# Ledger of designs, part 67: designed miniproteins, single chains, continued (3)

Each design is a single chain, and the fold is of that chain. pLDDT is the mean over its residues in the fold that is shown.

## One batch from the design tools (miniprotein)

Design m10309
Fold by ESMFold2-Fast:
Structure m10309 (fold): chain A 105 residues (1-105)
Amino acid sequence: KENEVKAFLEKHGLTPENYGVSWNTLYAIAKKESNFNIGILERAIRNYSNGKTDRNGNPLYGIFQFTASNINCNGSDARSQLACVIKGTKKESDVENFIKKYLEL
């Protein structure tokens, strides 16, 4: 099941290299938003990435229903936007605690 989720995330460019977070964080997001249901993840990506993809068709915005609407994010790539969301919602000292709590969900 985790191998299928990883393959799905890699297919859509949802990787630590692109987003600046660990696989554990990406899995925790996938679990929270979909309980690892690939169909729900595909729907979420489609809903929040309409008109915003990279040159290969990978979604750049709103993955796993992450919204930056209350956070002034000036990054244009997915990694900068996710990092901005994490930092903008938490003090820098709380980022690790946020990730740890999210992994417990």
Scores: mean pLDDT 51

Design m10310
Fold by ESMFold2-Fast:
Formats: structure tokens, sequence, C-alpha cells
Structure m10310 (fold): chain A 68 residues (1-68)
């Protein structure tokens, strides 16, 4: 469900901000939740769409970590 995706995103963000995830692990987990979202929506993402969304999410999270 969308609620499960939001929960997973919150868990990933919290763990990354606590230093419990590497940048590589963050990218991998963001990709996994995006894939889950696409499946629940009955949609396939192109590789370009997937990379663009993950890169945008990753930048926002990194910017937040650098400020804390």
Amino acid sequence: SISDIVRQFSDILDRYLKGELTDEQLRSRLGAILDQYARERGRSLSEEERQGIVDSMLKGIRDEKERS
C-alpha cells in the first residue's frame, strides 16, 4: 500500500540520518521502494525515469544530512 511505502521511506530516511546506511545502501533501498510503488500502481518505469527519480530523492536526503 501507499502507507507501507511512506513507512518504508521514513525508516530509510531515519536510518540514513543516523549513519546506519551508506550512500550505496540508501540508493538501493530508494530504488526498491520506487519499484514497489510502480508495481502497486500497475506501472513500469523506464530506466531513465527510475534513475531520475532516485537521483532526485537521494539529493534531497543528502542535503538534509549535510544540514544536520
Scores: mean pLDDT 80

Design m10311
Fold by ESMFold2-Fast:
Structure m10311 (fold): chain A 92 residues (1-92)
Amino acid sequence: DNDSDTDRYNTSMDYMNRSTDFMRSGNTSDSRDYMSRSMDYMNTTSSPDTNAMSDTSNSMNFMDNGDTSTSMRYMNNSMGRTRNRRNDMNSS
């Protein structure tokens, strides 16, 4: 039953989008909270995208080190991977 996985990826993507919006506004605390929530939802899928999870983890690490620019790049990569995974689920 792959319908629940699509919903989990959609929720993960929503949290990633909120995280990047908070990063743009300089609210790193809320951004990190939404990154964590996104990771939790990815972990609940039947086939989590390990590369997207790795990119999100790297994004959190760079944000913790004050490198918001590099953090944003890793989050954009994670979002791209999550979007591609969702598109593959709809096309395959």
Scores: mean pLDDT 74

Design m10312
Fold by ESMFold2-Fast:
Structure m10312 (fold): chain A 86 residues (1-86)
Amino acid sequence: MEKIRELAEKALEAAKAGDTETAGKYMGEAARLLAEEAGIKDEKVIEEVAELAGKAMALVPTDPEEALKLNDEAVEKMKKAIEELK
């Protein structure tokens, strides 16, 4: 839990600095760890969630409303993957 929040915070700071590549990397790592905590083992699903979350973070400094929307999409995709594990 703490590590996920630390990675997300690092991603946000990178996005504020305009370093979208670093922001995407850290947010992707946070999303990957969150997916693993949820029991998702499908690497393709994990990568899709990580990429979507990273792109959302990259938009925070220029379009925070779109960033929030994309982040919601990443969360929805994560929830769907978790339900499919049942």
Scores: mean pLDDT 76

Design m10313
Fold by ESMFold2-Fast:
Structure m10313 (fold): chain A 65 residues (1-65)
Amino acid sequence: MKEQERKEEAKKRLKKSLEKLELVEEKDDTIYVNIKDPTLEDIGSVISAVGEAFELGKSLVVKIV
């Protein structure tokens, strides 16, 4: 896939994954999320969000609470 197409797709998927997670704080290069009593679906969303954030040059920090 071309880089531009990959970034646009990652942007859409990241937004969708973040809708399922508890957003704590978003900084320019880092996104912080919490998960309480995570389900397998929540864990899958985290794994997807980490990869998508990486494609956009951002880091995702996940805390299980």
Scores: mean pLDDT 73

Design m10314
Fold by ESMFold2-Fast:
Structure m10314 (fold): chain A 80 residues (1-80)
Amino acid sequence: LERLEKELEELLKRAPELSPEEQLELAERLVREAEWYLAQGDRRRAILYAEAAIRILSLLPEPDEELIERARELIERARE
């Protein structure tokens, strides 16, 4: 878990250097990871991936509100 937090922090530090298209692709990938971990019962990892996705989506000039809402719902479901 701590290793994942560090990996996500490093990823988030580099995210502003990516193009908007790369940022969106990365956020979509993180949302898919969050969904997969939630399906496996790993709520903690699901929350970490979903929160990282929201932070990356917040860097976009035009935020994908649907994807942000999807990530937010994953966090709510993981928290009970």
Scores: mean pLDDT 83

Design m10315
Fold by ESMFold2-Fast:
Structure m10315 (fold): chain A 116 residues (1-116)
Amino acid sequence: AAAEAALARVRAALEGILATAEEILAQIAAGKPVDEETLEAMATSIAAALEAGLRRTGLSEETVEEITAVWRETLARIVGLLREAAAGADVEEVLARIRELLEETLARVEAILRRA
């Protein structure tokens, strides 16, 4: 069903974001610089890819827009957390906050899909 296909795409996107965040946090922990322009470009690209994927599932435009809005909010918060780590915040604490945020995002998307 469209909801099952959408949920599978969201789960895959969440796994991809976590892997990317872990890689960036490892770079920060190693003392390597993180380009803020690269973080913003990555977030934009990931948001566009999920939106395009959701449109192919047969969900209504309203449902796609609602999920995409939640996803853009989540990505903006993740970029903010990565900036905090780059500024000296504890990378393990930042990673834990990102994991919690991704779990909250999945729950929000599941709630949207249950109403769709």
Scores: mean pLDDT 84

Design m10316
Fold by ESMFold2-Fast:
Structure m10316 (fold): chain A 94 residues (1-94)
Amino acid sequence: SLDDFKARALAVLDETLARLAPLADNPEAAEAMAFARLAKREIEEVESLEQLIRLLKGAIAYLEAFAAASTDPQVRAIVEATVARLRELLAEAE
């Protein structure tokens, strides 16, 4: 259901925030956290599966580009893990 997919997407982003929080003094980690918080707010407001799929595709594209540009291996690894989990969720939603 939409509510199940929203809950799963929010859980992925919450885990990402928890993993990045100890690194928050790093500007790259802070930027990734700011994006994750924005994505969480947008997901919470989603009213259809089509809207959720579009948001997940946008979030994946942003985070993939972010990871590719990241200079911190730990931040990159956390963001790449987030992308992988969101891609798995997207595949199940489609």
Scores: mean pLDDT 90

Design m10317
Fold by ESMFold2-Fast:
Structure m10317 (fold): chain A 92 residues (1-92)
Amino acid sequence: SLEKEIEEMAEEIKKEGLEKVAEKYRDHPDPKLMRRILTAAEIKVLNPEWSAREALELVETLEAEAAAARQGTTTPAAEELRKLFLELEAKK
């Protein structure tokens, strides 16, 4: 069912533009779901050869990677970069 919503929203974005379509759905009770559908629809508009499923899978992958980065699941370089920055400051 999400695939149909993505295809319908992609057609609305082609006609009205992303900003107007996003504003139309601003008061949706699930803003996270609406952001996912809007992002997938925009990806499909920019890549017309992609299916709605392919666009949705990319959005879900990006959401998972962003969540993992926030939680530090896969040894983010942030601690090493912070340590390097402090060592460089100490040498000045």
Scores: mean pLDDT 71

Design m10318
Fold by ESMFold2-Fast:
Order: sequence, then C-alpha cells, then structure tokens
Structure m10318 (fold): chain A 70 residues (1-70)
Amino acid sequence: SPSLDKLKKATDDLVSLLKQQGKDDQAKQVKDDVDTIVAQLSTQPPDERDAMLESLAKSLEEQTQKIKKS
C-alpha cells in the first residue's frame, strides 16, 4: 500500500534520527505507537485507513523536521 509505504518511511526516518541522538527508548516508543495505530486502523474501510495513515506519516515528518531544527 502506498500509504503504508509512506508511513514506514516517515517512521524509519524519525526512529533513525532519534537513535542518532541516543534516544533509543524514545525511538522504540515511536515504533510501538505507530504499530499500535496501524493495527487499530486495519479494521477501517480502505479509504479512511489510507487517509489516516497519510495523516500520521505527515505528523511524523513534521516531528522529524522540528527535531532537526533543535
């Protein structure tokens, strides 16, 4: 799924950045939270699920950009 691929990339980018900063516990928390949300969204209609997955990916990308500015 293109929406899942976008979310995986956004998650991997944020997790990698957090690990580079020595924030391994926070990186694990992000991964676990994303996996939980993806599991919860698996029961939603495809259109709603994909929209929510893309929204989550955008939020993670925004978090990555904020951390980079710090």
Scores: mean pLDDT 84

Design m10319
Fold by ESMFold2-Fast:
Structure m10319 (fold): chain A 93 residues (1-93)
Amino acid sequence: GPAEAERDAEAGAEAIATAETVAEAVGGALNIVGAVAEGVILARRGDLEGARRAVEAALRGAERAVENAKTELARELAEATKRAAEKALEDIG
C-alpha cells in the first residue's frame, strides 16, 4: 500500500545517501593521494620546492578531511592519506 511504498522509498534514499558518502570519502582520498604522487614526480625532476609545496597542500587537505569526517570509513581513509602525505614530506626532506 501507499505507506509501504513510502517506507521503501525512504530506505532507498538512505541507501543512496550512504553510497554517495562512501563515493565522496573515496574521491577525497584519491585526490589527496594524487597530490602526493604529483609531489613525488616533481621531486624526481629536481623541483624539491614544488614537491614540498604540493605535499604540504595535500597534508593540509588530509588534516581537514580528518576533522570533517562524519563516518568511520571517511575517517580511516583520511587518516591513511594523512600518513601517506606525512611520509612523503619526510622522504622529500
Scores: mean pLDDT 73

Design m10320
Fold by ESMFold2-Fast:
Order: C-alpha cells, then structure tokens, then sequence
Structure m10320 (fold): chain A 109 residues (1-109)
C-alpha cells in the first residue's frame, strides 16, 4: 500500500538522519547533531502515528521549525565542507516534509 511504502521511506530518512547526527557529533558539531537527532525522533513519531492526520500535521510543523534552524546554521557557516553537509541534511528534511504532506493528502482523500 502507499502507507507501507511511505513508512519504509520515512524509516530510511530516519536512519540517514541518525547517521548524519553521529557524523556531526564525531566532528564536534553538537548543535547540528542535536537538531538531526530531534528530526530523526520526529520521523519515528510520524511512523508510530502513520494514519493520524492531526499528529502528522503537528510533526510536519515541528520539522519545518528544525528546517529553519538548519538554514540559520547554514547561513552563518563559513566552512565550505560543513555548508555542503548542512545542504544535504536540508534536502533530506525537505524530502521528509514533502512525503508527510503527500501522506496527509492521501489520508484525507
């Protein structure tokens, strides 16, 4: 089903965020790692509440708040390698938000 495929994709995004968080932590980027761990936790919550439209909307809004904080970190970062890392993370969080939006649309159809 679409829900099963969405769940699998959210699980993949969560694992990627956890991997990026570990990499950020290992390099001493503690604020970035904390944001990535919170995003991964929100995706776990989305998976647990995969059919709950109200909860998915709440999670999506919280992911958008994390996205804005990531953009702020990216804007003040001067290291090109770390900027590229943050850009990759932003793309992943944006993809997760888009998938949750499609899931909400599907559930309301």
Amino acid sequence: SFIERAKARLEAYRRALESFAAAAEAQGHHELAALLREAARLLDEAIENIEDVEKLREIKERLREILERLRELRARETDPALRAFIDSVIDLVESAIELIEKLIEYLES
Scores: mean pLDDT 91

Design m10321
Fold by ESMFold2-Fast:
Structure m10321 (fold): chain A 66 residues (1-66)
Amino acid sequence: SPLERLIRELERDRRRIAEELAALDQQIAAQPQPSVQDLIRRGMLRIALGSTELVIERIRKKLAAS
């Protein structure tokens, strides 16, 4: 179905964002004083990850109700 294809695309985006966030978290943890830019980027990636997960959840609930 079109919704199943959309979920597969969103799951790929979720994995990419999670991998970027994990790499950035490692970089931040390795620095005595993280840059403001890195902290902002981490915050943005956390928001993007959470938003993507919420959209996937909503679509999954819609598929389960069908």
Scores: mean pLDDT 87

Design m10322
Fold by ESMFold2-Fast:
Structure m10322 (fold): chain A 68 residues (1-68)
Amino acid sequence: SAMDEIIEKAVEVFRELLEKGVEVEEALRKAMLVIDELAKEKGLSREERNEVVSRFLEEASRLYKELS
């Protein structure tokens, strides 16, 4: 689905930035910008955007704990 594709892309951006030594707050900010851009391009509703953000934050939290 479009939402799943956006989540996967945002998580990949977040992972790449952390691997490059970018601070977690900045990596989250940049990943959130990717979500906003892709959600607008794909015409997601506000509810769908909120679901993407929620799912992304769950995945980002798990990834950050594994890398810490």
Scores: mean pLDDT 86

Design m10323
Fold by ESMFold2-Fast:
Structure m10323 (fold): chain A 78 residues (1-78)
Amino acid sequence: MSVIEQIAQIVAEARAAAPPEQAPLLRLAGGASYRILKTEKDPERAVELSRRAVEAALAAPSLEEARRTLDGLLAEGE
């Protein structure tokens, strides 16, 4: 399975399992995963960071906190 397929599957599985109220959080995580895919050269790290992005977004108490956490993860990739 390609890296892009693995990342897409992580996001899709989270979307299927999460309640509709968390859809905005998963949208942020999806955007972060796309940026990780474009900037991270290591496929294994790209998949791991994308998984962390989904978990961090869903664990955030608010959309604002989710954005801050995801911005931090993206900064680690630079």
Scores: mean pLDDT 76

Design m10324
Fold by ESMFold2-Fast:
Structure m10324 (fold): chain A 86 residues (1-86)
Amino acid sequence: MEEGKKVLEFYQKAIDAGDEELVERFRRVFEGLQKVLDLTKDPEKALEIQREVFRILAQGIENGDPLAGLDRALELVEKKIEELKK
């Protein structure tokens, strides 16, 4: 999962650079993914959602618009949380 490495490396660089806005948005996405894991009894479904989220984040980084990628990822996570609560 190379996309996951790219996302985590970018997150670490944001921390090292003191980019509090980027770090806070990443934190919200990661907290949302943890909530998905807590709500689902199926780790394969949680992993599939995580892969979709990391793909969106990696695309945002690649396109030079990581904030737009983070906003899209958060929207997806929130949608999946609502679906899992049903």
Scores: mean pLDDT 82

Design m10325
Fold by ESMFold2-Fast:
Structure m10325 (fold): chain A 62 residues (1-62)
Amino acid sequence: KSALEMSPEEVAKRAQEFFEKAISARTKNKEEVKQAVIDYFSKELEEENKPKEYIDEVKKLF
């Protein structure tokens, strides 16, 4: 599903899943990967004109 069709909680869950997969598959710094995931979803949600609540839920889940 695209972010356009998701609730804030669903988007946050997807962001967490991407973070967990990235950490499992790579030896990257965890904080750097976490910030990259937050930045990616924040940009995507902003471009889709989603309310701030979507971004806040992503940040809370980490």
Scores: mean pLDDT 70

Design m10326
Fold by ESMFold2-Fast:
Structure m10326 (fold): chain A 81 residues (1-81)
Amino acid sequence: SLELLEKALKIVLETLKTGDIEKGIKELEELKKEASGETKEVLERVIELLREAKKSSEREQVLLLIGAALLIIGEILDLEL
C-alpha cells in the first residue's frame, strides 16, 4: 500500500507541474484498481479533489485542491510537504 501511495504522490506532483489534471485523474484511477482498504479510500479522496480542480475556472482554487491532495498523501506517508 505504501508503494501505491508513493506512486500516487508522484502522479499528483506531476499534475501540479504540468497542469494536466485529466491525465492525473486517469493515472490515479488505474492505480486505484490495484488498491484495497485504506489505500483505496485515500486514492478515491485524492481523485475527487482532482475532479473538483478540473471543474474550477480559478487557478488559485485549482492549486489549493491539488495541494490538499498532496497533503492527504503526505500525511499518510508521514512526509512534510
Scores: mean pLDDT 83

Design m10327
Fold by ESMFold2-Fast:
Structure m10327 (fold): chain A 83 residues (1-83)
Amino acid sequence: NRQRIQELLREALRRARQGDIDGALELLNQAEKLAEKAGDYEVQIELAMGVLEVAVGRTVGKSRAEIGRALARRLEQALELLE
């Protein structure tokens, strides 16, 4: 299951870096469900923080690039926790 979470997060990271925030969030939501099922709460917290940063960034009018970079940082941290 960790391998599938890593695959989803790597693809989400690529999409976030491209500014495809909604595509990244779809993959992140799938990874979050798998992390919850695996009991990987540290990963689940990082993914939840990524969702929150997107929501806050959109609300306060941050650029798509700024939102993408913030999300990418959270996805990178989640990937590191899966080692």
Scores: mean pLDDT 85

Design m10328
Fold by ESMFold2-Fast:
Structure m10328 (fold): chain A 113 residues (1-113)
Amino acid sequence: SVKEKLEEAKKHVKKAIEALDKGDSQTALKHAQEALKLLGEILGKEYQPLNVPQIIGRILRALGALIGGKPTLQDAFDAAQAAVSILQQDPSDLALAKKALELALEALEELLK
């Protein structure tokens, strides 16, 4: 079901954040990719690597949606895609990757209420 896929995606986002807290960017990337894949399956979308302006744009949009209290599944996907792109292109920026994953987690928690 869609709910089971959202719960599994949330589990992977949490594991990615835990890996980043330990400095394990490789494990974080694996879990972030699995979450992104699950969200993409629900949306019928494939993930694509993002450039820096696209990463920032998706983070700001997801943050705006959360501040507004109405995040969508697209916002969770966009935040997870930003995190994957950061971890693939600049694996030293663990703090930014973690912020993107935290936005994905908060969006998923709102969607699962």
Scores: mean pLDDT 86

Design m10329
Fold by ESMFold2-Fast:
Structure m10329 (fold): chain A 80 residues (1-80)
Amino acid sequence: TPLREEALRTLREIEARLDPEGTDMSPVDRGIALGVAALRTLGVDVSSFRTDMEVLEYLRSLGVPVDPIIEEIRRKQELL
């Protein structure tokens, strides 16, 4: 669907911008920021989501490959 393609393209563009800049963001925080930014760019009201994980799950339902980001979040939680 056009929404899936636009979300994937937006995610990749934001990721590419973050990588060259060498931001202080952790991979987990970067993943969440990319997901939220992608949805906002598409005009989706992210305030309706209760958690960052729901944002990522929504992107996954659109065919965006966010599984590695979700796994990074879970791994970080397991280290605690």
Scores: mean pLDDT 61

Design m10330
Fold by ESMFold2-Fast:
Structure m10330 (fold): chain A 72 residues (1-72)
Amino acid sequence: ASQEELDLGVVDVAIGVMSLLKKKAEEKGKTDVAKVLDDGIKKARELAEKGEYDEALKVLIEAIRKADALDS
């Protein structure tokens, strides 16, 4: 597969995982964690639509790190 195909697949899986984490955070009343994850998902989707898969992945990684820091 091309790098673009691999990057798109990784971004898609990461968005799926983060959507589940967001739902769990909302269920637990962790609105700050859910907001960080939601913002990351939205920005990553915008970047992926522009073909900026590397930047999309960076945004997802940063959102996960911020969410983890808020939940620690």
Scores: mean pLDDT 79

Design m10331
Fold by ESMFold2-Fast:
Structure m10331 (fold): chain A 58 residues (1-58)
Amino acid sequence: SAELEALAERYGVSVEQLLGLKTLEEELGREVAVQYAMRDLGLSREQAEALLDELARL
């Protein structure tokens, strides 16, 4: 969706990575998704939490 594409561009990640992150949070919870975003996507904790909050609204 256009919303996912815009979100991906703002955080410097791919749409595929966003969908993976959304699934990871839904299946394993917020902390696992935050740790993945920090370690594998190179985001800060603050960026990871903000991104996940925005993903939850989509």
Scores: mean pLDDT 86

Design m10332
Fold by ESMFold2-Fast:
Structure m10332 (fold): chain A 78 residues (1-78)
Amino acid sequence: LEELVEKLRELLRKENELEYDPGIREILETPPDPEAVLEALAKLAGFPSAEEFKRRYEEILNAYKTEREAGEKAAKEW
């Protein structure tokens, strides 16, 4: 989760450092709806829809536990 959040922040920061995306500004100003924010985030991350983004979020959470343990073991074996 933290790695994903950091990657998302870096993507947003890259655009903000070079040029503040007017699309992001409009989203921050206009829609207070969490679903609208999720849809914008999904598009920024290259996802086709917010519903898919939600489903992926659940899958990532479950896979994160397994991959974290597998990754730690693989790194130690290196």
Scores: mean pLDDT 60

Design m10333
Fold by ESMFold2-Fast:
Structure m10333 (fold): chain A 113 residues (1-113)
Amino acid sequence: SDEEARALYRKAREAYLAGDYKTAIKYATESAKLSTDPRILYHSYRLQGMAHFDLGDVKAAIESIEKAVKYEPDPETAIVALSVMRAVARREGFKELEEKLDELLDEVQKRLE
């Protein structure tokens, strides 16, 4: 149910803020499985991407962010989220993630045309 999905997302966010990235991924993944609401799916996949990024799991972070932007109907919101992630990737020296985020930004920007 969406109510249970929202509760799991809140647990995921609490775990993420506590620095428990593995638990954050677990609860966010469970949240996404229980919902068809694009807003819940967007937030759940975004949190998974951020947690994977903080763990250095670049490939998993990219896959999660790609899913998140798919469920974000507003391209401008997706561009802001991707730009923030790109800035962090650049600061931390994750070149492969930075390059992939640049590709995703170009793809999303084409939706504005």
Scores: mean pLDDT 81

Design m10334
Fold by ESMFold2-Fast:
Structure m10334 (fold): chain A 104 residues (1-104)
Amino acid sequence: ATATGEATVPSGQPVVAGELDVPAGRHRVEATVTADKPVLGASVQLVDEDGRPVAGAASTQPGEGTLKGSGEANLPAGRYRVEVAVTTADGSPAHVKVEVKVTP
């Protein structure tokens, strides 16, 4: 499964940037975050229907606007929200593009 989204993210405040449907099982979660300015870090989490973050969060290294991360999680079947957080070098909001891939 793949989700793509765009959001304006205040520095250090998570926002929802997309949704995807995931079948039950162990999955690899890969996330790419592209920001319009330099960032100190970014994370992506899948959030279940109860608003609970589930494992599979990607934590990325500081970079020049494109950040990648991956994780693994055993997930029940369901619809998940893609929550993104970034910390910008200047503390201002960033416009971000997010791509999340969930594979068996």
Scores: mean pLDDT 73

Design m10335
Fold by ESMFold2-Fast:
Structure m10335 (fold): chain A 73 residues (1-73)
Amino acid sequence: SELELEEIKREVDAALELSNTYLKDPSHRDELLTLLEQMKKRAAYLKSLGNEEESKIAEEAAATMQRGLDASD
């Protein structure tokens, strides 16, 4: 539904802002990895429910986090 789509967008925006904060400090690497895994699990769960658009938003957020992590290596 539209409300579920808006909810996942808010969740993703908050997670991406937090991931950017974690990327600036190497002491938060474990927290960044946990956040990435949580987002991947969220995407998989949404896909299992047939919520394809919501799943895609979560997958794109996870991909953004992964690129940030890879660039820091």
Scores: mean pLDDT 83

Design m10336
Fold by ESMFold2-Fast:
Structure m10336 (fold): chain A 79 residues (1-79)
Amino acid sequence: MEAREKLRELERLLREDPVKGYEEAKRLAEELGLPVPDLPPDVRGAQLAGGRVAAGLDKEHGEELRAATDALLARYRAA
């Protein structure tokens, strides 16, 4: 139950604050021994782009980031 609640909170954070949402998802994955979401080598650039996307500038990268995080956390739930 708690895992699903954290997933919903992470998804919500990715929409409002993609930087914080991504950092929490990454930290959770590392703590559980799971691989982090696939992103460009420049994670900082990706996080900043996500923030701009959340502002309604370009949703393409925000959607991709969210999908990658969802896929990772879905594997965590299934395990």
Scores: mean pLDDT 52

Design m10337
Fold by ESMFold2-Fast:
Structure m10337 (fold): chain A 62 residues (1-62)
Amino acid sequence: MSKEKEEKIREALRKNNLDGKYYEEIAKEFGVSIETVKKLRKEIIEEEIEEGVRLLEEAVRK
């Protein structure tokens, strides 16, 4: 899968607030498996949790 296609899928997931009910719709739109969409969603959630923790710590210390 190309990086461009992966980024578009990530953008679609973020646009839908990572809501699992849109997995099938996103998978059909980009012609990928539902498992691929779930994997990308998990990566986004992990990235957002790490970023959120960092921003929270930064805010409480300043």
Scores: mean pLDDT 73

Design m10338
Fold by ESMFold2-Fast:
Structure m10338 (fold): chain A 94 residues (1-94)
Amino acid sequence: MVPEEVSELLRKSQELVNNNADPREVFDVLLELLRLLGAPESVLKKLEEINKEDPEAAVRIASEVFRALVEGRKEELEELIERVLELIKKHQQQ
């Protein structure tokens, strides 16, 4: 069950995106929500790196991670982490 405050903050973040608000402001709200929901620090750090280069992509990925945590789909979050780690590994080999 999602607390009403968390649901309202998610709705507010979507309203900000729809109104062409600064993606960095939207990302900051999502990052706080992810920390409160217990997202792994490794995922949070990767999202912050993406946000510095592509804030819109960071918001999309953070929103997907948030949905996975809220819906209890922790297996999808673990799969996402595994894919990110594989991309890092391939980049280090080049």
Scores: mean pLDDT 66

Design m10339
Fold by ESMFold2-Fast:
Structure m10339 (fold): chain A 56 residues (1-56)
Amino acid sequence: SLEERRATLQRLLDAVIARGVPPGADFREAMRQAAKELGLPLTDEEIDALLAEFGA
């Protein structure tokens, strides 16, 4: 659902913010690493879809 996708994106954003992104790091890669650490089985395409849907 839209609400579930929004919650997933928010969790990823919160994890990236808490971890910090090094200067010059790929934000998409940071999101991917956060998803892996949170145990979310998201593909690159799913992360891209979440970012596109919510304008992040």
Scores: mean pLDDT 70

Design m10340
Fold by ESMFold2-Fast:
Structure m10340 (fold): chain A 87 residues (1-87)
Amino acid sequence: MKKYLIELKATLKDPSVDDNVLVEVRVKASGVTLGVIISAKDAEKTVYKFELDVPEEEPKLELLRATSVETGQPVDVEIEAKVKELE
């Protein structure tokens, strides 16, 4: 088991979205699912940090879905994740 710091950034592709957005991601190999609520107004400036203990050498995150909390409608987002191995 190695400990990793995951830094997740979500970018909203639709500039008309002003709602809070639930972004759900999965760690591909372990199958762990993480959910983050982002404010559309602060999305581009916010980095979410998670510590994970996984057996994988290089954990990868995949976007499962993103939805408006207020409307329940799908929101088009792009995610970027930086992975750093911790001691």
Scores: mean pLDDT 74

Design m10341
Fold by ESMFold2-Fast:
Structure m10341 (fold): chain A 57 residues (1-57)
Amino acid sequence: SMEEIAAALKALADAGLISADEANELGVLIVLGRHERARALADRLEREKGVRVPYPV
């Protein structure tokens, strides 16, 4: 759910694997239903940072 996604994004930012700004931007895109942009950002973070972002959006 959205709460689980938000918690996972916070955990990635707290671990230093992504920035707090990146976690916040992705969370806002998901909440606003900006699904194509959210997927693009998640794919970029996975590729560039080597992390796994928990979604389908």
Scores: mean pLDDT 78

Design m10342
Fold by ESMFold2-Fast:
Structure m10342 (fold): chain A 70 residues (1-70)
Amino acid sequence: SLEENLRRLKEAEKKAIELVKQGKYDEAIQLVIDETVRAVRESPPEDREAVIAAGTKAVNKVLKEAEKQE
């Protein structure tokens, strides 16, 4: 379901933020990208745009957190 895919993306975002705090930037970004790609593959066509938008927001949040760590 869309709700379940969005829930998994939020969990991936939280894990990625933890990785950023540990200086593991590449792993953090890759985690969110991989989860977004998988969520898109599991989604019906009608939900794909919403999943891509959610994944893009998650990547942007991870990038902003990484910028603060410098």
Scores: mean pLDDT 84

Design m10343
Fold by ESMFold2-Fast:
Structure m10343 (fold): chain A 95 residues (1-95)
Amino acid sequence: NLEELLKKMEEEFKEFVENLKNSPEAPTEEELKRAEETLERMKEKFREYVEKKLSPEEVAAELQPEMDKYVEEGKILEWRAIQLMLWAYREYFNV
């Protein structure tokens, strides 16, 4: 179920953020806003990729350059949002 997987992505992301808020490396409000915008964009891409009937491998290949850039830039929250989407997309095909 697409909507259940999108909800699971959001719940897992919120848990990841809460764990970071309780650490010495707590994200700033600006970092949280950018990460939330990336998560919403990933949810929209999930819908688009399902409509285009892309395989999990095709989606992973398309998003790999953006993930690599976020790793290089230290944008761990944005990287996590993409990682969660790739996980949820693969789960969608393994029902």
Scores: mean pLDDT 84

